# Designs tried in a protein design run: designed miniproteins, single chains, continued (5). Part 6

Each design is a single chain, and the fold is of that chain. pLDDT is the mean over its residues in the fold that is shown.

## One batch from the design tools (miniprotein)

Design m16176
Fold by ESMFold2-Fast:
Structure m16176 (fold): chain A 84 residues (1-84)
Amino acid sequence: SKKHEIIKKTTEKAVNFIKENAEEILSSKSEEIKKQLEEIDKLGRQLGDLAQDPNASLEEVEKLSKELLEKLEELKKLLEEEKK
């Protein structure tokens, strides 16, 4: 299904990003980075719930997927700022 394809691709991007930046994330002492990770985790769980809900709309899946990807970009900026 189209919903499952979007969820899978979004989840794969999130997992790959976290894996690629695992050392920086684990070594970080930034409260902002910790909060961003918590928000990403929450959005990931919400997408998982939508994958199991037959009444979930494609629009809801697309909206949460975009929000998760935006949070990943914000996390990337926070990690880059910590390197300065």
Scores: mean pLDDT 83

Design m16177
Fold by ESMFold2-Fast:
Formats: sequence, structure tokens, C-alpha cells
Structure m16177 (fold): chain A 106 residues (1-106)
Amino acid sequence: SDREARIRELIRRLSETERELAEAAEKGEEKKTKELVDEAIALQQQLADVRLTDLSGLEAGIEQGVRDIAVSSTRVSTENSIEKKEFKRLSKTERELAERYERLAE
């Protein structure tokens, strides 16, 4: 289905963004880290929207959304204050999305 193809594309892009984010953080590329966090947030929000707008796949979409957020929580630890701020922003968005998925599972 078009929905499944869109979900697969968003997951592929998110995985690529997460890889690039880890590399940028390790290299101390603060500007690139910020841009990649912004992209990861946007992709996670788009993925949630696609999953939650298809009522025929809602249960499966919620379950997969929870799994994807759990994977995304694995990030490189950093002592850089700017990178720490960006990772806190990402973690806040992931928590908010997890709460959105959990509310719909009830």
C-alpha cells in the first residue's frame, strides 16, 4: 500500500539521519548536529502522523511506532554543551511521541 511504502521510506531516511547524527556528534560538528536533530524530529513526527491517520492499520502502527522510538533512544553520549542541548530537545520530542502512541493504545 502507499501508506506502507511511505512508512518504509520515512524509516529509511530516519535511520540514515541517525547514522549521520552519530558521526557529526563524534566529530564535534555542532551546526550539523543541530540540523540533523531538526531532521530527525521532523521525520519522527511525519512517521507518527502517517501511522496515526490510517485507522485500518492503527494497532500495528502504534506498536511499530513504540519500537522505533525505543531504537532512536540509543545515541552517542557527549560532553559538548550545545550537543547536549540538541539531544535533550530530541529526547523531549521522542517522549512526547511515545506518550501520543501510548494514549491511542488505551
Scores: mean pLDDT 72

Design m16178
Fold by ESMFold2-Fast:
Structure m16178 (fold): chain A 88 residues (1-88)
Amino acid sequence: MEGLEGGEGTAAAIGAATALDAGREDLVPEAARVGAEAAREHADEPEEARWAAIREALTALGREAGLDLGPAAEAAVASARAGAAALA
């Protein structure tokens, strides 16, 4: 149970950032959990698939909450990808 770059911790941060950007601080714990779970389920897949899974999971959470979280999730994932690339 060790943290990896672009893994569960980063995905949780993406989820939290998505909820905050949407003005839904009440969704931060759920968005963080959903993002982390998506990253964990796709941990053995190519990085592109993990980023896509995180974005899709957050978009689905938004739909369940009656919100369009797509743009916020896309922005948060893009920022995280850029940060990971800059540190690689």
Scores: mean pLDDT 77

Design m16179
Fold by ESMFold2-Fast:
Formats: structure tokens, sequence, C-alpha cells
Structure m16179 (fold): chain A 97 residues (1-97)
């Protein structure tokens, strides 16, 4: 699936950028900002690809926006990539792709 491959490439790019940046002695604020920026980039890619989050929205608290749910998914994908859990990440993308 070209959408899954594009999203996977984006996650891989953001993970590589974070691994390089987090190797520096960063403050907690700098680390949080870099993680937030990576999550934003992945969430935007999910939005551009039109990923169906309807099931996640149904399972989420009613006060959460679509943006909140996309950011939560992006955060999970980034965490899996940072942990080297690429097989689990790929399975998750195939489910939503």
Amino acid sequence: DPRVERLLARIEEEVARLDAALAQDLSPEQRRQLLDEAVDEIAETLRELGVDISELMKRSHPSLTEDDVLRALASRLLRLGLEGRWDELRRLLLRHG
C-alpha cells in the first residue's frame, strides 16, 4: 500500500532525526518540544493520507477532538519506532491504511 509505505518512511525519518537530536544533552523542555514536533509531523501525514480514525473516535472520550485522536495515534506510532518495534508498527499501519 503506497500510503502505508509513505507513512512508514515519515515515521522512520522522524525517528532518525530524534535519535540524532536526543543523543545530545538536552533539557527536559527541549526534549519535549522535539517529541511534540515529531508527533505533529506524523499527525499531519496521517491527516494528508486520509487515515480512517472512526473506530478510534468511537473508543475515545467524547471531549477529544479529531486532532487529539490523530496526535494520540501519531504518538503511539513514534513510540513504537523509537523502541525499534517496527513489526508491531507495520501491523498497526496495515490495520488503519
Scores: mean pLDDT 78

Design m16180
Fold by ESMFold2-Fast:
Structure m16180 (fold): chain A 86 residues (1-86)
Amino acid sequence: MVTVEVEVRQVSADTVEVTVRMVATDVENPVVLVYKTEGEAPRVVGQLRSGEELTHTELHPKAPVTHTATAYEAQGPVLARATATS
């Protein structure tokens, strides 16, 4: 089982903090975390093995854009996805 969470928190008048959390439990293959901000290319921000967790945090301008985190099994299906709007 893989869980992904995306949280957006305003840290100033013009800036938000985007936090992505992933937990991998009872997975056979490594899980890759891909993060995408609306209008930008997706990028790999981490990789987990079974029993591991990852937190990735970035600062972004406060704008009405969607942030998407997707967990993929290597060469396999999407295992989990979460979205949040800034």
Scores: mean pLDDT 82

Design m16181
Fold by ESMFold2-Fast:
Structure m16181 (fold): chain A 100 residues (1-100)
Amino acid sequence: SLEEEIRAEAERLGVPVSDMELLARAERGEEVDEERVLAAVERAARRAGLSEDEILRARAQVRAALEMQRLLKEDPNLPPEELRARLKEAYAETQAAIAA
């Protein structure tokens, strides 16, 4: 079951079950607190042995995905060009941070 998969993954990564449940809710497009999701992503990535640069990239990718979900939920007919512009802006912040 999904619940058993979430618990197994949490144990495998060494993160709280509540973090994995939050990430699963976000993945399903449910309303979630962005800062809590980003914190959970950072903890999971760090436990997986990712570098600080990789963690920053992962956080920006998740932030972009949450923004995309929010925009599409508010307007399912949002033009693809606007969606691409929002994603590009989110990725630019991560690239700038890594380059610094």
Scores: mean pLDDT 73

Design m16182
Fold by ESMFold2-Fast:
Structure m16182 (fold): chain A 99 residues (1-99)
Amino acid sequence: MRFPSPEAAQLYRPNEKLKELLQSVGETRETYTWAEILRLIFQYAAKEGLVDDSDPTNPVLDMSDTLLGEIVGKDSVNLALSDDIERAIRANVTPVPAP
């Protein structure tokens, strides 16, 4: 993959489920950058108390019975690995057409 990644500047339109998650943290925009979506997902996780940091070397995101869990398709993810969240975002956004 070449740097800088076009994903860094690319705008994305979240699907209905992801929009609901973003609205729960106070964001009502139509489009977001990749970095903004990641930040807002982690704001949601913090707001809902989903982060289990009882092992500081292996923090886990517990998403059981949450909207985020439905979006990711898993009950928990290891935050040190984080690939599952990135993959879920890709599945739940539509890139805004390039100018």
Scores: mean pLDDT 73

Design m16183
Fold by ESMFold2-Fast:
Structure m16183 (fold): chain A 55 residues (1-55)
Amino acid sequence: APAWQTLDVTYTATSAGKTETYTGQVKVNPATGRRTPFLPTKVKAGWTVTSTTSA
């Protein structure tokens, strides 16, 4: 079976009109297109994830 590939993901979080950009990683199986669940666990408390973009 093909090995999982690491894919960089960029996401933005907002709170009270402030915006910060974070980067994370997901694993993708190139044969099936399956991805591991993306969990934005590094977002500060009280901030809301507003967008996610795969690199």
Scores: mean pLDDT 65

Design m16184
Fold by ESMFold2-Fast:
Structure m16184 (fold): chain A 97 residues (1-97)
Amino acid sequence: GIEELKEEAEELLEKAREAIEKGEFEKALELLKEAIKVALKLLNAGEYELAKEYLEQVRELLDEMLKKEMPEEIRLEAEILLGIAGIGIGLANLLSK
């Protein structure tokens, strides 16, 4: 249900923040990828504002991670996820009108 998706998104985002602070970038990417999947499930369920809020938090965490030194492969994956989150935010805005 929506409540379980909210709890899952919040836990994933908190764990991703901690992984970024520890320099565990591969782990952070996996957690952020899962957070995007949860946000897209919320979007599909018509929860546009919640999906947008979580995708904006994903973008903020990816932006913070991209300020740090990391392998090029990890950086490229982070940039791809940043793009996906941006598209998801755009879709949430379009569908909420």
Scores: mean pLDDT 89

Design m16185
Fold by ESMFold2-Fast:
Structure m16185 (fold): chain A 61 residues (1-61)
Amino acid sequence: GPAGERGARGAAEGGSAASGLAAGWGMKQDGDVPSAEAIFAGARETGTGEGAARAGREAAL
């Protein structure tokens, strides 16, 4: 339902940004443990941008 779709949408947007950060981090391969922390930190910042991205999508609708 719509409640489930809202959760999935937020996770998908966060996942895309986190994937981009993971790709950049993968170039180093030296930070096995710190890589996870960096991905989560980036995902948190992306959560802030999620509001702006949502506003942009609403304007497009």
Scores: mean pLDDT 49

Design m16186
Fold by ESMFold2-Fast:
Structure m16186 (fold): chain A 69 residues (1-69)
Amino acid sequence: SRREQVREAMERFVRSLLSQIERGLISYEEAVEQLKDVESMFSKRYGKEIAEEERERALKILDERVKPK
């Protein structure tokens, strides 16, 4: 389904962002902005509801893994 495609894409993207943060290449704030940009692109193609829900899911994964402290 479209939702599953967006979810898989978002999960791959957040894993890439986590790797970049761990390597010191980007900040948490930059990762959040990149997720927002990807949400905007997916919203245009797949609709706002799906893009927003899957971005919220990806952000939770990012928050849980990055844990500042």
Scores: mean pLDDT 80

Design m16187
Fold by ESMFold2-Fast:
Structure m16187 (fold): chain A 94 residues (1-94)
Amino acid sequence: ARLYLTIEGLTVAQGQELADLLNANPKAFSTVSDDGSVTATVELSAEQARELAEELNKRPNSSSTITSDGSVGARVKLTYAQARELVEKILSRM
């Protein structure tokens, strides 16, 4: 399964730093938008993707959807510290 993730609330420099961290893993691909938002595609098991979606959906500034193949789309607004913790958590599950 895949995680399709958008992280908002970052500067361009912060977004690029997190994107570079994700792109160091061959199972992740990410890009940074002009507003600092990071859009990432990450290869995870369906179970890992679901667990992560449930965790993100508990946050007040997040939304997540699960597709029929077990892939997850999520959008979340985070501070840099929160975004860094999320990225490190994703990488630890890969």
Scores: mean pLDDT 79

Design m16188
Fold by ESMFold2-Fast:
Structure m16188 (fold): chain A 69 residues (1-69)
Amino acid sequence: MFEKARKLAQEIIKKEGITDERKKQLVLLYELAKLGALSEKDIERLAKELGLSKSDKDKIYEALEESKK
């Protein structure tokens, strides 16, 4: 699961030309959330640690909700 998320995130990062370290980590968290690998508590903690904006955190929560289907 985690390895698949990293590969997907790496491909997106290359395709979009993302250079910002926090944006790269955001993409990885997004893919992890889609796979159901993150809890809401994990998202809150990681968002605080990485200094993510509220909008970026909300996008990760949307990915988590998709994983619940």
Scores: mean pLDDT 76

Design m16189
Fold by ESMFold2-Fast:
Structure m16189 (fold): chain A 86 residues (1-86)
Amino acid sequence: PLSPEERKIAEALGLLRFAVQRLKEKKADQDALDEVQKKLDSLEANQQTASIDEVLKILEEVRDILAKEDPELAKEIDEFIEEIKK
């Protein structure tokens, strides 16, 4: 069974994958898409060793990018950040 921290990381990865897909479908700014993809790739590569603090930092960075490109998704990420901080 996954630990609570492993579950939070898996959920964060799912949310980041969803964000990348949505940005592609919306034909969002390429630089924004590339930056979110880079954050996703980094987290996937380090999934087994990532701390919750590192995951939170990545989510906060992605939220800030999405604040311009998809404000509704940025809000969902912000709500998830607050949930995993508990």
Scores: mean pLDDT 83

Design m16190
Fold by ESMFold2-Fast:
Structure m16190 (fold): chain A 87 residues (1-87)
Amino acid sequence: SAELEELEKRLERAKKGAEEVLEMAKQQNFPEDVIKEIEEIIKEMLEKLEELLRRAKEGADVQEVKEEMDKIMEEAQKRILKLIAEA
């Protein structure tokens, strides 16, 4: 399904973005506790996105899943940006 392929690409983009954020934080020598909090936010985000993708593959509404994924990614991004601003 083209719709499922789009959701899989969204998950892959989220994983890549997460890796880039962690590399940047480590390169800029952010405190270890801040890096660990970023890692936990990323882990929670990716686990939720993988669960949503699994539900879509099992017949959940793709549009609803897409909107939920976008919301989860936006929330994670806001949390990470706040940590970076306070670091």
Scores: mean pLDDT 86

Design m16191
Fold by ESMFold2-Fast:
Structure m16191 (fold): chain A 92 residues (1-92)
Amino acid sequence: MEKEEIEKRKKELRKRMEELGLTEEQKEEIETWLELLEKAGLPELGIKAAEIMIEAYVEGVSTDEINEKLAELFKNLSDEEKKKILEALSEE
């Protein structure tokens, strides 16, 4: 995705979080993942992770179940993409 499309999708996600009544803590968790994956050079993956988290929070699933859904998303990543995420995490 182009930078302008990424920013537009982030804005749409933030609006959706407000409309669905997510808590400040849930919004902060989603924003953290968006920033982390953007730092890793994977902003499109960040948007997908945010969509999964929003859906899971709306469904009232546990944090463990959210982590399982995110792990399934990340299982399909290349070794290079996984390395970028780990490097971004280690610099935080």
Scores: mean pLDDT 78

Design m16192
Fold by ESMFold2-Fast:
Structure m16192 (fold): chain A 81 residues (1-81)
Amino acid sequence: APPLSPEEVRELALLLMRILLQEAKERNLPEEIIQLIQDAIRALEAGDYATAIALLEEIKELLPELNQVGLDYLIALIRQA
């Protein structure tokens, strides 16, 4: 596949983060996790990728049974931006 541009990476990461937020709300995950996901979305929208990555790594630590492969992919995707 051709490499994604930084803008395409950001748009894809935001889409995946919004899907994760919807799933977290539907599963009634703890408010702390929902807040971390919302904070990561805001960081991505602001172009603060370092904060977004740190928040996603925190979510992985707090919720090890959540889709780890999906979270790893998302973190790697944001690191490319």
Scores: mean pLDDT 78

Design m16193
Fold by ESMFold2-Fast:
Structure m16193 (fold): chain A 92 residues (1-92)
Amino acid sequence: SEKDKLKEEAEKVIAELQQLIDEFRRLMADPRLTPEQRAELEGLVDTLQALIDAIKEALENDDYEFLKQLIEVAKRTIDEARAALDRMRAAA
């Protein structure tokens, strides 16, 4: 069903967001980070976590329409976060 496909997409984007959080947290283990760089990484982790929480809430509430919108936001956010990760790794 379309609902089952949407749930599968939601599970996939949650997994990708969680992987990005784990990768940013690994970068945060670098003792050479400035306070400003650490704050930027913390902000990115918080943004990704808030999106995971929102998707999970939409799934729990059976909010099909909002879930579709959140998945599209998640796809864009994943692309932006991956680009940020690549820039930060290239600077190290």
Scores: mean pLDDT 86

Design m16194
Fold by ESMFold2-Fast:
Structure m16194 (fold): chain A 70 residues (1-70)
Amino acid sequence: AKELVEKMRKLALEIAKKDPTKNLSIEEIAERLGVSKETVEKAIEEYKKDPRYKAIVDKIKLLNDMIERA
């Protein structure tokens, strides 16, 4: 759960560094991490219940947006 969010954060940074115009989608995360799309969706749903984990998920999206605007 928490380790999956950290992997998603690192993946978002790696993708943005290689191609800053590319958005990080649930499908892309699932393929890159070797998990199912449902697994990624469930992790996000669980994290919505905890404000601390929600902040990490929101930060992944924010980092991707900031790099796209550069």
Scores: mean pLDDT 61

Design m16195
Fold by ESMFold2-Fast:
Structure m16195 (fold): chain A 80 residues (1-80)
Amino acid sequence: MSEEELLKYLEELAKDRVEKTKELAKVYSKEEVEKYVEEEIERMRAWFEEKKPKLSPEAAARAEEIIEKTEKEMREIVEE
């Protein structure tokens, strides 16, 4: 998988996780949704650490920004 493909995969995964968090927030308690957010962010961070040696410094910085933005968006959904 190319660097471009890895970043695109991460962006698509991030969008999917944000959308899933919104759907879960409609039917589950805040505590259950928060647990989902924590588990998914940990998985995204683990994926990033595994892929980091295959990424350029610029791509790694971009991946970190995507993960940080995704965590913020998901946590904002829980707080609503």
Scores: mean pLDDT 83

Design m16196
Fold by ESMFold2-Fast:
Structure m16196 (fold): chain A 82 residues (1-82)
Amino acid sequence: LSEEMLKDIDESLERMQIAVGKTIMKEHNLDADQLLQLLKDDAKQQAAKMLEQGVSKDEADKYLQHSIKLAEEIVEKVRKEE
């Protein structure tokens, strides 16, 4: 895949994630801070599961850092875009 195609895919996934985040907040009466905490807790749980499955600590840490960054970006955009 070209870098341009990867960027287009990333932007499409981001729009979907924002829509899902907004839906979860609305259906479960969560605020943006509660959504952020939920996403961070899920990312930590997944990273721990990766370590248990024999994934290296370096790869698990990269996944965790990337997932937390994405969660923060999604929640910030949900707050901004309404």
Scores: mean pLDDT 76

Design m16197
Fold by ESMFold2-Fast:
Structure m16197 (fold): chain A 86 residues (1-86)
Amino acid sequence: SLREKLKKILTEKLGISEEEFLNLSKEELKELYEKDPDATGTALVLRSLISDKEEAFELLELLREFEGIKYTEEQEKKIKEIFEKI
């Protein structure tokens, strides 16, 4: 399952539990991302896929901010449309 993949990445790559991950502040998540961008980015994406639509969008926006990616208005609309189809 996606949740089991998330737990595995959190435990094996980041050395934290799912409970710890869910309780991290934005600042703590950014520190985790700077330590291991690939594992943290993957964990945020996996968490988004098991979250409700609104939380999922917020998590992906947070990941975008951490990556320093500025989406165009057209790209943001496309991402939102993809989320509405899942």
Scores: mean pLDDT 75

Design m16198
Fold by ESMFold2-Fast:
Parts: structure tokens; C-alpha cells; sequence
Structure m16198 (fold): chain A 66 residues (1-66)
């Protein structure tokens, strides 16, 4: 997991009001659309007492392509 990818997932959950267990795939592509890296994340989104979104990673896998 890159820190940038994790933060993007948290922001998306906050923006779209997503709560509960989720699975997302993050793909890194080159300028021609070729997949260089694929990260599949399992995570759980909860909201704390202040209404803030909390993302907890429950599983992850990463595949690098040439």
C-alpha cells in the first residue's frame, strides 16, 4: 500500500458516505494504459462518535507487472 492510495480510499469513503466492509482494487498504469501494479485492498469503514470516517485495512495483496 502506498500512503497516497490509502488516503485516496479514505477520502472516497468520506465523500460518498461509505460504511461497512469493502474491497477495492487500485491500479497503477503508465501513459499508454498498461497496468504496472495492482493492489487489492480489503478494508472496513466505520464512523466514530464525532462522525469522522475511519478506514481499517483488513487484507491486502499486491501484484507487479512488467
Amino acid sequence: LTPATLEELRLAAEEHDLVGPRTLTAVLEDADGRVLEETTLSFEVTRDAAGRYVVTITGRSRTVYE
Scores: mean pLDDT 72

Design m16199
Fold by ESMFold2-Fast:
Structure m16199 (fold): chain A 84 residues (1-84)
Amino acid sequence: MMEEAERKAEEAVRQAREHAELARRSREEGDASGETGGALGTIGSGLHARLVGERAGAEELGRRAAEEAARLGREAGFPIEPYG
């Protein structure tokens, strides 16, 4: 159970990183739609990681994954917080 929750949290962080990178790249290209989509994807991945952690009794892992997603979003220029 812990290994599965950990793997899902890591996948959510990876997805958040990809979405944050998409948002940053879209911003540089002037693609407001892609920028918004990337930002929302980063937020969603963070929330998912937190919920997975809470459900599996790995709240600390989920919290860290959500914080990492929020950090990636902020680095991409979006003021997001770890939601959950």
Scores: mean pLDDT 66

Design m16200
Fold by ESMFold2-Fast:
Structure m16200 (fold): chain A 94 residues (1-94)
Amino acid sequence: MLRDLSPEEIKELEEIVRKQQPLYDAAVEEARRRGPLPEEELQELLKKFGEAYEELKKAVDEKAPKKVIEEKVRELARLAGLLEPQAEEIQAKA
């Protein structure tokens, strides 16, 4: 979880996330066309997602330059999009 952000920090993150919406959407479409991932590829993708999330959290906590935060959000959005169709199967077990 991210720390308590100021309204200004929240606004900047929302703008960065909004900017990456087309990348997320494209990744979702790519994943849906590709179909279910082999276990090894899924595990690698989940690991990369976790690493990208921790990097974004660290960058936000350390008040990194906007460019660095944008790069971390971009990678996280791509990985999230690729995982979206896989998450439907994971949620079925909950």
Scores: mean pLDDT 75

Design m16201
Fold by ESMFold2-Fast:
Structure m16201 (fold): chain A 109 residues (1-109)
Amino acid sequence: MEELLERLDELLSQELIDLAELYDLIEEAVERNALEEIAEHVKKRADEKPSASAAAALGLIGEKFAELGKYEEAAELYDYAAEIYEQLGLEETAESLREAAEEAAEKAK
């Protein structure tokens, strides 16, 4: 777990996040039943310092929750990512994530 969180912090510190490494980290987190823990860690880091990298990470973690049928968790993470993008002035990216959250919420019920 500690090694996953350290790698995650390195990825979140990047100005342009390495999406391939992030995807590999997310897959490893699924295998370790740690996907929820890494999602909470990214949310905490985003609260401390909002960034496009943190928002991108939350979006991809949300996609993984959706792939696993956890649509309520996916919707929450998409909305969280959208809020960060809105704070950064990236309104079009935020809108796409709000649409993804809405679709996930529909599938949850």
Scores: mean pLDDT 84

Design m16202
Fold by ESMFold2-Fast:
Structure m16202 (fold): chain A 75 residues (1-75)
Amino acid sequence: MSLEEIKKKLEELSRWIMEFLHEASKAEVSEIPALREKAEKKLQEASKYLPQEVVDATREGVEGMLESIEAEKKA
């Protein structure tokens, strides 16, 4: 793939993640396991065209934010 195609896919992934986290912030605690599965499926698709280091860093960030959201909803 060209560098330009990779850049567009990275921008698409970033936009999806931002929308996903916004949705997660409004979800019930009981919905969080399903949201984790949804994010993991998207990251697995992204691993086909993005460097593994970028995918791993994105996964870590998403997991951290979901944990924070879950903790805040339980408080």
Scores: mean pLDDT 80

Design m16203
Fold by ESMFold2-Fast:
Structure m16203 (fold): chain A 79 residues (1-79)
Amino acid sequence: MTPSPRSQAIVDLMKKAKAESNAAIVERVREFDPELAPRVASSLRAVATQSDDAIQQAIDNSSADDAALLQGALYHRRA
């Protein structure tokens, strides 16, 4: 499964802006993709509240786009 260019751009932003707060990441996404901004916020909240095993299971069972957003959010949390 391959993530869409939209989801990949958001993942790249989360990787590059790892020093930014979750709120700052969501606002930056809203500037170029307001439709995905709520989904990015949800992914960031999920990785903040769930175990790594639960997030990995969610990634393995999600669509390519949802999996990419969860992976990016997990990377941002670990930074």
Scores: mean pLDDT 75

Design m16204
Fold by ESMFold2-Fast:
Structure m16204 (fold): chain A 71 residues (1-71)
Amino acid sequence: MDDAIIAISRASADMYREYAPTLGRETASQIAVQAANEGLSKADQLSPEEAAELARQTGDRLAQQVLQQQQ
């Protein structure tokens, strides 16, 4: 459990750092929180690495959706 929380936390922080310069602090924070929540929702079913990867994939998908919706 703890390893999954640490891995997801790092993935969430990475998502914030990646997207804050482009999307702004508030949007990047929302993406990071949603990514972390998605990873945590599957933490009992996935390895720490898989849960962190799910968080990253969720963050990337949400960021791409925001960028597309700005048009």
Scores: mean pLDDT 82

Design m16205
Fold by ESMFold2-Fast:
Structure m16205 (fold): chain A 62 residues (1-62)
Amino acid sequence: SAAVEEAARRLGMSVEGTLALLENYLSPDPRTRELALRVASHETGLSVEEVRRLLERAAAGL
């Protein structure tokens, strides 16, 4: 997916890593979602809001 590739590029992550992160972000468990955002924010140096926006765009392109 072009959307996932763009998100990976902006996050500075591999496509595989971005897909794994997206799977956790789309989890029905709010704890898993919150942890995914916090870990990605820490790893990328981006804010939680920026990470959320990138993952929402990637999800829309699935």
Scores: mean pLDDT 84

Design m16206
Fold by ESMFold2-Fast:
Structure m16206 (fold): chain A 82 residues (1-82)
Amino acid sequence: SAEVREILQKFLDMLKVNLAMLRRDGAEEKTIAELETIIQKVEALLNKEELSPEDIREASELAKKAGYGILAEKLDELLKKL
């Protein structure tokens, strides 16, 4: 699942850019905290030696929560091939 890890790394990079922009623009603390929680969960997934189908499902749900619906669909398609 090198492809899944590459997708998750790009997702993490996009989330970190978004967090920096939200902090710069003075977004609500609740919004910042929610995004920080998503980032921590994606980092935890990337720190696993191997990703299970359940881990890929969790990554898809995190992408949906962060507003990255297209990325979530791509993860769901990869999950269906497992």
Scores: mean pLDDT 86

Design m16207
Fold by ESMFold2-Fast:
Structure m16207 (fold): chain A 60 residues (1-60)
Amino acid sequence: MSEIEEKVTEILKAGAAEGQKKIQEMLRQNVPFSEIKAESDAMRRAGLREAVAARRELEA
């Protein structure tokens, strides 16, 4: 099994877990849905960038 794939998956899972917690907190605070969507999209992009960067570093 690829260590690179395991590392990338771990980063994505950690990011998703933190993102989910933040979204749930925002929902509890009645934050507008447009702001929740923007935050969710930003966190998803950041997590993907981190995973891609880690993969490129490990592949180099």
Scores: mean pLDDT 75

Design m16208
Fold by ESMFold2-Fast:
Structure m16208 (fold): chain A 80 residues (1-80)
Amino acid sequence: SLQEEAELLIARAVIAAYEGDEEAAKAALARLEAMGREEDLALAKELIELAKQGQLDEALELLERNGFHLAVEIVKGFLG
């Protein structure tokens, strides 16, 4: 579904931003923009800023509050 694709892209953007991979983060944002998902794009940008600051727990809380449970599972899986 488009929702699942958006959640995968958001998770990728968060992980990339946390790792300092600016190109991967930009690619994920560009895909969200191309999909016309303006609200998801705005959320992804906010999450990227949290991830850049190392605030992954806050990013995960924001994802959970917005119902992005698939993105939460992917980010948690990355963390081990």
Scores: mean pLDDT 86

Design m16209
Fold by ESMFold2-Fast:
Structure m16209 (fold): chain A 63 residues (1-63)
Amino acid sequence: ASAEEKLELLDKAGVALATGNEATAQRYLDRLREMGTPEEVLEALEAGDFKTAAELLKKHLGV
């Protein structure tokens, strides 16, 4: 999967978590896991630290 696709899914998951759409958030988180996203990125996202999640993902992608 592309770096852009992973970053877009991260943003969508963050919005869903922030707005209380847990079912939608879970679908995006599951997709990110299937795409090989590091667990530390997902943990930061679930904690509501969207900036750290994005920075960790960019570091992992080499962007």
Scores: mean pLDDT 81

Design m16210
Fold by ESMFold2-Fast:
Structure m16210 (fold): chain A 68 residues (1-68)
Amino acid sequence: SMVDKLKEALEKLGEQLRAAGYSEREVLTVLARFVEWALRELGSELSPEEREELEKLLAEIRKQVEAA
């Protein structure tokens, strides 16, 4: 699915940013912005289920930012 591909891209992006020396908070902030962008720009192309899954992912990343 598109969401599965986005999740894989986010995982790889996170690994690359950590390898480049960014802090966990900075990494999570970039990942959150990417998910926000995807929800905004792809909104009408997402199924209701895909949209809900991305919104849950965004909420989880935001919780991790607050904890970092």
Scores: mean pLDDT 84

